# Designed miniproteins, single chains, continued (5): the designs that were tried, part 65

Each design is a single chain, and the fold is of that chain. pLDDT is the mean over its residues in the fold that is shown.

## One batch from the design tools (miniprotein)

Design m18372
Fold by ESMFold2-Fast:
Structure m18372 (fold): chain A 58 residues (1-58)
Amino acid sequence: SGRDLAIDLLMHELGLSREQAEAVVEHAERGDVEAAARATGLSPEQARRGVEAARKLL
């Protein structure tokens, strides 16, 4: 599925933990970068790149 591919991509390319990658994908469906950053502890820049990457696969 696109969701599983997005999780794997975020872990491999951005070095996110599985928990961080799952949270980014969850918020990517709404495009909410600030919520993704808050849920994961990622910087706003890292969260934005993660959300953008995930949205391309969803």
Scores: mean pLDDT 82

Design m18373
Fold by ESMFold2-Fast:
Structure m18373 (fold): chain A 91 residues (1-91)
Amino acid sequence: SLEEEFRLEVEELIEFLREVGVPEEKIERLRELAERILADPTDEAAFREFEELLKEIAEEVVPRLSPIEAARFTVLISGTLFLAERLRRAA
């Protein structure tokens, strides 16, 4: 299901974020927002906050990543946002 794909993609992203030293508070907030999206895919505020938090994390993290890590992060972020948009449009 689309919900299952989104959950798995978010979990893969979170694993990467832990490896590159993103603070656990930001990771927990990201998980909370993903759970809100899954519980109510009509919650436009949850999608907005999710996207803004991912942007904030990207701005902090990308300058510190190796080229290979940056490429992996780009794939994970793009996949997560793609699935989030699919959930939003399916609601």
Scores: mean pLDDT 87

Design m18374
Fold by ESMFold2-Fast:
Structure m18374 (fold): chain A 90 residues (1-90)
Amino acid sequence: MEYLATVTLDAPADLEVGQEVVLMLEYKDEQGNPLVFFAPATVVEVLSDTQVKVRLEGELPEIEGEVPATLLDENFNTLASGTAKIEKVE
């Protein structure tokens, strides 16, 4: 199962199509408790220096709407923070 996310960054990041990243997603459970999920991802489209589309691999928890997100490199170093809007693709 694959997901696409549109990531809007708070600061410019030098990202390239095909780059492997990790998207740290912040979401809430039904009780409003903060949870974090680390999703391996690949950059599929660079819309601007502050907005990219990434393909997420594997199974995601149920995350609705736009959530706070941090973009990490493959070694878990922070590249940029921002928000992510996740869409399920067939």
Scores: mean pLDDT 79

Design m18375
Fold by ESMFold2-Fast:
Structure m18375 (fold): chain A 108 residues (1-108)
Amino acid sequence: SEEEELRQRFIENLKKAAIDYVNELMKKAEEEARKQGREDLLKKIQEVFNETIKKLNEAKSADEIIQILRDFINKLKELGVSEEIIKEAEFFRDVLEALKTMIDYLLS
């Protein structure tokens, strides 16, 4: 149906936006770790990044993409990434949740 086609396009666009944003956020987190001289933290950040990108590429629903981002943010918090970077990531998550709500309303 046209509704299913629009939902699929939304999921593909959401996935691309999430992947692009995770890539940009990881550059900031890696730079922070390098400035701190913490090679251990840098490696853990890179591991979380690689796992998150893999999961996003495999994701098949908007809910799955949003959950992967929530898990990503929580892992960054556990690693001690700065409040500034975490707040940026949480804002992006909130924007994606709002977009999903709007699409669900439009396609209801």
Scores: mean pLDDT 85

Design m18376
Fold by ESMFold2-Fast:
Structure m18376 (fold): chain A 72 residues (1-72)
Amino acid sequence: GVDRILAELAALAARARAAGLDDLAAALEAARAEVERLAAAIADEEERTRAVLERALATLEAHREALEALAA
């Protein structure tokens, strides 16, 4: 997943730096930071969506008996 991509980018940046390719290392480090930022934003949106759905389900379960009575 994303964690593996971030780890691979970090490893490539370290190898580039060890080889004296400092500009490439900096570019790879910047790309990693951008991927990490985007992944965090997606995770935050997914968590908010999950929380809303969980609250809706809990409300339906709490009032299931009343809803069943209305459906009869």
Scores: mean pLDDT 79

Design m18377
Fold by ESMFold2-Fast:
Structure m18377 (fold): chain A 65 residues (1-65)
Amino acid sequence: SMAEEAIKAAREEAEKVGVKVKSIRFEGETLLVEIDEKSVSKYAGASLRLIGVGFELGLGVRVFL
């Protein structure tokens, strides 16, 4: 499904930037990505890349700690 594809893409992108993910879920048309507080120094970079995934898939993205 589109939701499964979106979650997979977001997980792969987070792993590439070395961010520890606590949870990834899809609500409505938005991907919600929770990252570990220990990854806070990488938050801005990870958020930009994950928003890019959202653009490619036509979805909103929210990244939080």
Scores: mean pLDDT 79

Design m18378
Fold by ESMFold2-Fast:
Structure m18378 (fold): chain A 62 residues (1-62)
Amino acid sequence: PTEAEITTGIALISYAVIKLAVEKGIKPDEKFIERTIELFRKAIEAGDPLAEEYLKEVEKIK
């Protein structure tokens, strides 16, 4: 896997945690959301187009 793919994978795990918290009615930590957004931004900069779609979803949650 490329560096971009690895970064996206880590960001997706963080995003899954955020989604699970929201679904359970738990407000996710704002700093954790910000770190997840930064991971997706790094993946986009490294050239993974899938990261851009997930970034939009995370931004809607904050």
Scores: mean pLDDT 77

Design m18379
Fold by ESMFold2-Fast:
Structure m18379 (fold): chain A 94 residues (1-94)
Amino acid sequence: GDAEKGKKLFEEYMVPTHGKDGTAKVPGLPDHSGGKKNASPEEILQNVKEGKAGNIPPRKYSDQEIFDMLKNPEGTLVEDLGLSDQEIEDIVAF
């Protein structure tokens, strides 16, 4: 995957949705921002991977699990955004 393309796709499709659905505004609770107002896309994705970002179940996600959720979001909390396999690989590489 291409991390630069993944950053742009993550900013366009994931940050607005995940910000509304998973942000805990109380300090010390896991949220996708790690408790930071205006967290960068890199920090948000790292927090999701490390299990700090309101993951359901509340655990670290592997790159493969993130890929699988984005490719086949049916039955998950992720929206079906119609992303190609290459676009999902680019997001995971970011």
Scores: mean pLDDT 51

Design m18380
Fold by ESMFold2-Fast:
Structure m18380 (fold): chain A 98 residues (1-98)
Amino acid sequence: GVELGEEGLRLGEEAIRLGKEGRGKEGGELAALAGSLAALAAESGTREAAEAGLRGGEAALEGGLLAVKVAEGEEVPAAIGGALAGIGGVFQAELTLK
């Protein structure tokens, strides 16, 4: 639960760094993994795991959106996938926290 959300946050923050470096494909792929971990944290956990998942999902979404902004050509599908996974992580966490 909580550990998955914390790992999602760590990977989401790294996705943001990769996007700032212009690495859209790698940032998008990492954001997708981060968003997926955030969603799993929310689904498997207590309120504390869902709160960790929300933080991870928000970082994944920011990383994915930054990846979309810098991605070119064949990198674009990975970047979009990262942004969508981040959205999913945030939504799953919000549903659990209601």
Scores: mean pLDDT 83

Design m18381
Fold by ESMFold2-Fast:
Structure m18381 (fold): chain A 68 residues (1-68)
Amino acid sequence: AKEEALKLLDEAGKALLAGDTARAVELLQRAYELYPHPAIKAAIEAAEAGDTAAALRHASEAIRQLKE
């Protein structure tokens, strides 16, 4: 659900800031399965490409949009 996806997005952001890209990708993928959103998909793609700054930006945008 949306609230569960928000929790996973927050955890993914923390993982990205800690440099744990593998954990961040796993958390982002779980969030996308619960709530498919373009910003979450963009965050996954950026994280998989090693672009931590872009992944953080997209994850933050997803959190903002999900909160309305």
Scores: mean pLDDT 84

Design m18383
Fold by ESMFold2-Fast:
Order: C-alpha cells, then structure tokens, then sequence
Structure m18383 (fold): chain A 70 residues (1-70)
C-alpha cells in the first residue's frame, strides 16, 4: 500500500540520519554497518518487498541506537 511505502521511506531517512550521527562521533564501524542495512532496505523497497524493507530499516535503527548509547 501507499501508506506502507511511505512508512518505509520515513524509516530509511531516519536510519540514514542516525548513521550520519554515528559517523560524526567517530563510530565509523557502526555507521558502516547501519549503512549496509539501509542499502539492503532500499533494494527491498525498490523491488516492492515492503515487509523486508521495514524489517531491515528497523534493524538499522536498532543497531544505530544501541551504538549511540555506547
């Protein structure tokens, strides 16, 4: 649905922002891993696999939040 596609897009934008924040703090390894998950989420989104894209985007955000706490 359009609503699901919009949700995926919003989560990808949020995950990308968190990856940039990690990079600005010198947490480059964590930032790179988050970006890999974002890239996979974008590919799933482009292929119309929104459930997979949501899962990957959420994993990216969770990883980023954990890394920012450390």
Amino acid sequence: SVEKAEEVGRLIVEARRLADELRSQGKTEAADKVRELIDKAVEAFKSGNYDEALKLAREAIELAQKALEE
Scores: mean pLDDT 86

Design m18384
Fold by ESMFold2-Fast:
Structure m18384 (fold): chain A 83 residues (1-83)
Amino acid sequence: VEELIKKAEEAYKEGKYREAIELAHKAIALDPKNQRALDLLEKSALALAREELEKDPSVSEEEREKYLAELKAYFEAQKAKAA
């Protein structure tokens, strides 16, 4: 589990958000209560979502921020349930 978390942290630092998400998911599958893995999943998912939404000209900045806030709240709720 620790190696998966370290690889996810490395991928996140390199801007490889999809890889970081995949590695964090693998860590969560092995340890569902692992707060570091849940935090990495949240950070990576938010970063990826922001990048994808910024490339879509049909999405307003207000809609983008609302979506990201809701996504963040979802992950915070999951982390609270795991604690």
Scores: mean pLDDT 77

Design m18385
Fold by ESMFold2-Fast:
Structure m18385 (fold): chain A 58 residues (1-58)
Amino acid sequence: PDIFEAKEDFEASHPDLLSLKKGDKIEVEKEVNDVAVLAKSLKSGKTGKVLKSLLKKV
């Protein structure tokens, strides 16, 4: 599984985006484009788009 960790807090401004807290574990499901992935929060179980710059590989 492609597990990443949120580098910092992020509050979603659009319904398609996933809100994150620093240290949250994120499972990347698909690459959307060069800057964003479709991912699932392991904490909340919600799915949404996440900016790649907010993630670090675990």
Scores: mean pLDDT 81

Design m18386
Fold by ESMFold2-Fast:
Structure m18386 (fold): chain A 100 residues (1-100)
Amino acid sequence: MPATQEEVEASLRAAAELLREGAEALEAGDRERAYRILGLEAPFVLLAAAVEAYLAGDEELAEKAKEAAKRAIEIADELEAGADPAEVAERARRLAEEVE
């Protein structure tokens, strides 16, 4: 099935919601859930959005989604390396604003 702009936008909104959910998990003290969301679930949805954007002919949006996935993984890696959960949550919320 051909990817549409609406499908790409829906995937980006879903990724933004996951990034916010990851931040909320950190604020609640659930580091394991936050790591899973920020390091696995959100990057997966962002990479799917990148593929959808590429298939829709939007190479700029595809690169944006791909870089967002990379940054989500970097945020999760910083959390595992012992970064301040409050700073990680703020970075996750900022990334959610950028991809929405």
Scores: mean pLDDT 85

Design m18387
Fold by ESMFold2-Fast:
Structure m18387 (fold): chain A 82 residues (1-82)
Amino acid sequence: MLEEVEKLLRELVEAAKAGDEERAKRLLDEIVELAKKMSPEERETVLLYLEIAYHELKKLGLLSEEMAEYLERAIKEIRELV
């Protein structure tokens, strides 16, 4: 599962760089659904990866307001699973 999330996270970053917000949103939804099936330790790792991705994309100026809100919502949803 964690390996699958790492693949989805790489695809998410590429979609964001390409400006493909529709694909990026679908990938985030898949990551959230996988996180629901994970252990608490794995979920914390996913949260760390998402926060790193958010920070890097924001630093590069690649996050639209819509994508930033969607990513923040995904992070919040995973945190609320504890």
Scores: mean pLDDT 81

Design m18388
Fold by ESMFold2-Fast:
Structure m18388 (fold): chain A 58 residues (1-58)
Amino acid sequence: MIAEVVEDFEAKSPEELSLKKGDKVEILEIVDEYNVKVKNLETGEEGIIPKSVLKQIE
């Protein structure tokens, strides 16, 4: 499942992934009601981000 980042997110912990608005990510895992683990499709890096910064596109 592919999602688009709708606002910039800056990682505040080693488990989180920094992303920029317009980045495309693959959702790998639902962590909880607020957070998902994703893979950045351009860099291949993985990390946890808030669901609120994503818009599902595929």
Scores: mean pLDDT 81

Design m18390
Fold by ESMFold2-Fast:
Structure m18390 (fold): chain A 64 residues (1-64)
Amino acid sequence: SKLYKVTIKKGEVIDLETGKIYKKGEELLVKDVKVREDGFVYATSVETGNRLLASAEGVEVEEI
């Protein structure tokens, strides 16, 4: 699958398995990115394999 870099510009990214919160300025390597019409971005952490949730307006997603 393709790899993506998620950069947190505002708000947070939450790990849906652990509840861990990633904060503004952090970058995450992810796969299986889906931007939904509900304004959320879902992805899978490459490091942990856990599902992540972010606001679409709060993150930049770049294919690497």
Scores: mean pLDDT 86

Design m18391
Fold by ESMFold2-Fast:
Structure m18391 (fold): chain A 74 residues (1-74)
Amino acid sequence: MPELEEKTVVLELDTAASDEERRAAIAAALQAEGVPEAEAKRLADAILSMVNALFASNPSAKTLHVHVTVLRPA
């Protein structure tokens, strides 16, 4: 019975935003999709680390759209 419900969170992240602001936005978006607060915080830290690496390698980028897909038992 491993039927999984797929939920996709789309985030628009701006290079002008602070790390704290982006982290809070990611965590809030994940919580809105039903991810528990503690897990959302850990995932937000991991996602922010990846996003910051992408911005560092693409310094001319102004905005990044991040698609996060969460698979959960239905």
Scores: mean pLDDT 72

Design m18392
Fold by ESMFold2-Fast:
Structure m18392 (fold): chain A 60 residues (1-60)
Amino acid sequence: SEKVIEKLKEKLGLSEEEARELAEIMERDGNAGGTRLIIDYGMSAEEASELVKMAEEAKK
C-alpha cells in the first residue's frame, strides 16, 4: 500500500515508519485505523473514512 503510505506522510507529516504502521493497522482493522486517525492525529471522520477505504481496496 505505497499509495496509502504516501498519503499518510503527506497529510499528517508522519515518518515513513509511522505511516507504514498506520497503513498496516488500517488494512487489518479499518475501525481501529480510522479511530486512530481521528483521535490520535486529528483527522476528520470523512478523510479518515476515505483513507480506510483506500487501504481496504489495496489489501486484496
Scores: mean pLDDT 78

Design m18393
Fold by ESMFold2-Fast:
Structure m18393 (fold): chain A 77 residues (1-77)
Amino acid sequence: PRPPLSLEEVLDILREAFKNRELTPEHLEALRQLAEHFGLSDEEVEELINLLKPTAIVTDSVVQIVRRLEAARAALA
């Protein structure tokens, strides 16, 4: 079995996904691991998944989630 991704690795994957707007199974797993780690709600995770789709609508909730990820990344740096 593969060891779980570190918080830094999960944040890197998510940042690349947001930058490229690519949805892959790896990005979905990273989102679920991040949700567990930061205590994100199922609704917040669904909004992040939807944002990665080409037809995604940007919402205030998604912006708040992204800000949380940026703050967590800054704390790790």
Scores: mean pLDDT 60

Design m18394
Fold by ESMFold2-Fast:
Structure m18394 (fold): chain A 90 residues (1-90)
Amino acid sequence: MSPLEQMKAQLEADVAHMESILENYVKNNTPVEELERVIKALIDLFEKKAETLIKLAPEEDKEELRAYAEELLERFRKKAEELLKEAKKK
């Protein structure tokens, strides 16, 4: 795999892990207020991780990696919104 492909795979794995963490918090009946804090913390952590990888990437790959990270973050935000709606129903 190219370095860009490896970096993309790492970001995708990070988002999948974040989704799993959030699902476990919802399963354990965590209060909505705490879920909102967890979501914010996970997003902040991912943004820092992505920025670090982008900084290390070759100049020609930086824009593609940033766009991919933004796409993955949007996917996580949609999942988080669905899980928050689930938690609010109880």
Scores: mean pLDDT 84

Design m18395
Fold by ESMFold2-Fast:
Structure m18395 (fold): chain A 93 residues (1-93)
Amino acid sequence: IEEELRKAIEEARRVVDELAPLVVAADALGTPEGLRLAAEAAMLVMAITVAIQAGKKALEAGDEEKAKEEIERLKRYTERLRRLAEELRALVA
């Protein structure tokens, strides 16, 4: 379970790093769509951070069930962030 959490965190970080320049570019466009997508990205990054912290806390407490729930939540947020990255790439192309 610790390895599962570590892999989920590494994947989330990779997607966040790929997303960062796209969010800056979209925000720079000054369009309502660009601002909306940038705001959605910021919310998902915050949700990912909260899920990482909750997962680590659950693992430290020995709560495997809670840790698994947070890993699954982290995976869902990461998937949503990947979709958002594709939308941002299309917008700034």
Scores: mean pLDDT 82

Design m18396
Fold by ESMFold2-Fast:
Structure m18396 (fold): chain A 98 residues (1-98)
Amino acid sequence: MNFEFDFVLGPGVHPDTPAQLKAAFEDELKREGRKDVKVGFAISVGNIEQVEKEIERFKEKGYDIIIGVALDEDGNVLYTKTLGPYRGDPAALQAAVA
């Protein structure tokens, strides 16, 4: 199995967030028996427009699963969008970035 994880992070996102999301998502994809999956994450603090722009870029590049999250300055989720054939609970992934 080949899992590719790519992150576009805005300023203020915690530096451990990519490693935590990769670990959690890799375990989930392994449990689902998936293989050869490309996952894109777009995460920002206070900028929904930038998250939406990066989601469209991941779509144009043919990523299988795309997750966008915008946080406020206190780490509360302002915006979330998940695209692709993901069957897990999106709230569990959102909790890893909030």
Scores: mean pLDDT 73

Design m18397
Fold by ESMFold2-Fast:
Structure m18397 (fold): chain A 73 residues (1-73)
Amino acid sequence: SETIKEILEKALGDVPEEIRKELFEKLLEDPEVSEEEIREILKKAGFSEEEINEKVLELYIERGLEYMRRAIK
């Protein structure tokens, strides 16, 4: 999905490509993947709790902006 790719590139551009690919594949399988699953993937990638909190927040902000854009257009 182009939308999922856009969200991941904007929110997680600093995350290694292999980890972004894992998240992309998970979101393709289940677009409503839980915050818990996203956090688990980032933890396994070696990110700190602080970094995970920031990245999860960015993901939800970008997702919200994209869905708001779609609702308006």
Scores: mean pLDDT 72

Design m18398
Fold by ESMFold2-Fast:
Structure m18398 (fold): chain A 72 residues (1-72)
Amino acid sequence: MKPALTPEQVSRAVKAAVDGVPLSPQAATELAHLLMVDPEPTDEQIEELAKRTGVSPETVRRAVELARAAIA
């Protein structure tokens, strides 16, 4: 069990992802929601976010890694 991320941590994480990879505003919003629900998203959650936002799964995976690094 991991502690839930604060809104400030989620905001910082998403900013790091957007600064590091080309995410649409929709993809950034979906990433913020995903991190609030699951601070360690599964590969399936990453693929579903990519499909919903039209971003490649590789780009979303990189965004998640950058987001997690920003709050570590």
Scores: mean pLDDT 78

Design m18399
Fold by ESMFold2-Fast:
Structure m18399 (fold): chain A 82 residues (1-82)
Amino acid sequence: SFEKFKELLKKIAEYIKEQDSMSLEELLKKQEEISKLLEEVLGKGVDIDKIIEAVKKFKEEHEEELTEEQLEVVNRILSLLN
């Protein structure tokens, strides 16, 4: 859902803010948690291309509702998925 997707973006934004103070072990653990949450939010068996298109469409449709921080997170997600 859109609300679950916004919550995911918020969680990733918090991760990005805190990453510079985390150890490598903590970073890897957080990346794994975010990856699992992405799979749960977007559903099992969803093609990576469909995930990328969904995130891109979300950005285009909701751009004016997103903060600068959320836009940065969306761009980073797209970078990670490509």
Scores: mean pLDDT 66

Design m18400
Fold by ESMFold2-Fast:
Structure m18400 (fold): chain A 90 residues (1-90)
Amino acid sequence: MEEELKELILEVLKKISEMDLTPQEVARFIGLVLSAIGALLEKDYEQLIRDFEELKRLVEEMKQRGANPEVAEEILKLIDRGLELAKEKL
C-alpha cells in the first residue's frame, strides 16, 4: 500500500514532465507533490488526501486550459487511484 502510493506519486511526477506547463504551473504542481510525499512519509493520510484533491483540481484546471488533455487524463486517473488507496488507510 505505502509502496504503491509512492509509485503513484512518482508516476504523476513523470507524466507531468510531458505536459506543456507554464513555470508557475510547474511550481504549484511541484509544491503539492512535495507536500504529498511529506504526508506519506509521516503517514498523515488526511493531509495526503487533501494534497491529492488539490493536485486533482490543479490538473483539471490545466486540462481546461488545453495543456495536453490526454496526459492530464492519465494523471487524473493516477490521482483518483491514490485517493482511493489513501482513504482505505483512514
Scores: mean pLDDT 81

Design m18401
Fold by ESMFold2-Fast:
Structure m18401 (fold): chain A 72 residues (1-72)
Amino acid sequence: MDLAARGDALFAEGVRTGDIALLLQSARLYEEAGDYEKASDAYLTAARLYEKMGFDEAAAVLRQRAEELRAR
């Protein structure tokens, strides 16, 4: 259905375009679907884009979020 499939579509588009907002939307949809591994991957991908832009603090917040999701 639904949440995971939408998350997959937004993740693919976010990766293709480098759009952090799409990656964060994808991560939220995966969390709602209970797919914490995919949500973690989406947050880590967004964090790497922030790091490439020099926004290290924003990247650190997303990396911590991803680690917390993986621990569940």
Scores: mean pLDDT 84

Design m18402
Fold by ESMFold2-Fast:
Structure m18402 (fold): chain A 85 residues (1-85)
Amino acid sequence: MDELSEEAEAVLADESVKELVEEALRLGREADAANEAGDLARAARLYAEAAELLAEAAEKVGKPKLAEYFRKLAEKAREMAALYE
């Protein structure tokens, strides 16, 4: 857990993936708004998309464990989206 948090800080500080991180944060805010509006399927899909972008950013920074974590998180979010269909 602590190791993943340290890897996340490294990804957030890396200028080469700044655009991917900013897009992921934008999608996360849209997911929060959808969740507040009761659109759980849309919220889950947006969270999955944000997690995929964070996984790509982590891979580019050389943090494969963090990338795997976010890809698994995205998979779970997609499964949840299917349940709300």
Scores: mean pLDDT 80

Design m18403
Fold by ESMFold2-Fast:
Structure m18403 (fold): chain A 62 residues (1-62)
Amino acid sequence: MEENIKKAEEYVKKADEALERGDLQTAAENLIKAVKYYEKAGETEKADQLIEDFARRAEAAV
């Protein structure tokens, strides 16, 4: 359970770094991985919040 949250957080960091570089494809791939791990951990609310936050940030980056 905690390992899934830890992995989700790791992928969130990688997605954030990719967004800062303007690498939207890598950011999206890491976001999908992070969401999947949050779902496996039962953190569906966190997964939803992450998707919405990321969508706004990616829109701002374009």
Scores: mean pLDDT 79

Design m18404
Fold by ESMFold2-Fast:
Structure m18404 (fold): chain A 62 residues (1-62)
Amino acid sequence: VKELLREAREALERGDVERALELLREAKKQGADPEHVERAIEAAEAGDVAAALSGLHDLISL
């Protein structure tokens, strides 16, 4: 799970929002914290990369 979250962060950092969303949805399916993952997905879908990265940092720190 943490590996998927790190890959999603790297994808967002390079501007690959579609890849980041795929990885976040997979992490959610594998038992990542659903509230924090859903918040990161919503931010990324809205184009708020900074908010999505902040949410990913919190998830990885758990």
Scores: mean pLDDT 79

Design m18405
Fold by ESMFold2-Fast:
Structure m18405 (fold): chain A 63 residues (1-63)
Amino acid sequence: SELEEKLAELVKLSPEELAEALLELSRTDPRLFRQLMVDDAVLAKVSELSEEHKRRIEELIFG
């Protein structure tokens, strides 16, 4: 599925690349972004991001 293919792509990225990819997805495909933000592997990698990138992702989810 598109979700599985995107998950496989994202888990190979560095934390910085993952942050940029998630920010772009929030703009271009909000439904896929929401689905990815429920995934435990994605959430674990997000926890490794800088405080600035974490705050930006939180704004997209809650703001």
Scores: mean pLDDT 76

Design m18406
Fold by ESMFold2-Fast:
Structure m18406 (fold): chain A 74 residues (1-74)
Amino acid sequence: SSAAAAEEAKKLAEETREYLGKAVEAADAGKDSEPYLKKAKELAKKLKDMGAPEASAAEALIERAEEYIKVKKA
């Protein structure tokens, strides 16, 4: 149902935020953020493939996290 799809999208968006948080924490600690970024991108792709309205916000958050991590590693 559309209601079940909306709930799934909300969960995927929340998981994307959690993995991005872990990626940023890893970068701040001088650890590898790549596994967390990869997982966040996989979840965001699933949101996009579902046509979820949360997909654009998830992609924007990934872009911001990648920019932060890139600057932090430089």
Scores: mean pLDDT 85

Design m18407
Fold by ESMFold2-Fast:
Structure m18407 (fold): chain A 60 residues (1-60)
Amino acid sequence: MYEFKVEMPDEELARRFAEELNAEDPDVEAEVEGKVVTIRSTRDVTTAIALALRAIGLSL
């Protein structure tokens, strides 16, 4: 199982990131805690994470 933690600039962007990530990969579990999004998946979802970040105006 893969676990990733991504810290966003603010809580609004954290929620938007989680929504975009779920749109890219509906099987991914994303938990929002303040500005931190914890992502859990049985697969490597680095590409979905990158696409979700780009959708909200950020990049890795």
Scores: mean pLDDT 78

Design m18408
Fold by ESMFold2-Fast:
Structure m18408 (fold): chain A 72 residues (1-72)
Amino acid sequence: SLIEEHDELAKELGELYKKLSPEKQAEFQKKLGEILDELKAQYPSLSDEQAQQLSLEKLKELLEFIKQLLEE
C-alpha cells in the first residue's frame, strides 16, 4: 500500500541519515530544502492525487541522494 511504501522509505532514509558525517548531514539538509521549495512551487497546480505522487517521487530522490553521499 501507499502508506506501507512511505513508512518503509522513511525508515530507510532515517537509518541512512544516521550513518552520514555531520558535513554530509548538512549537505543532505540543503538538498531537502531544495526539494521542499520545489514541492511548494508545484503544489498549487496539482490535484491531491498528483501531489501525493510527486511527494513519493521526491522521497525516492532523497533516498538516492543520501545513498550517493554514503559512497563519497
Scores: mean pLDDT 80

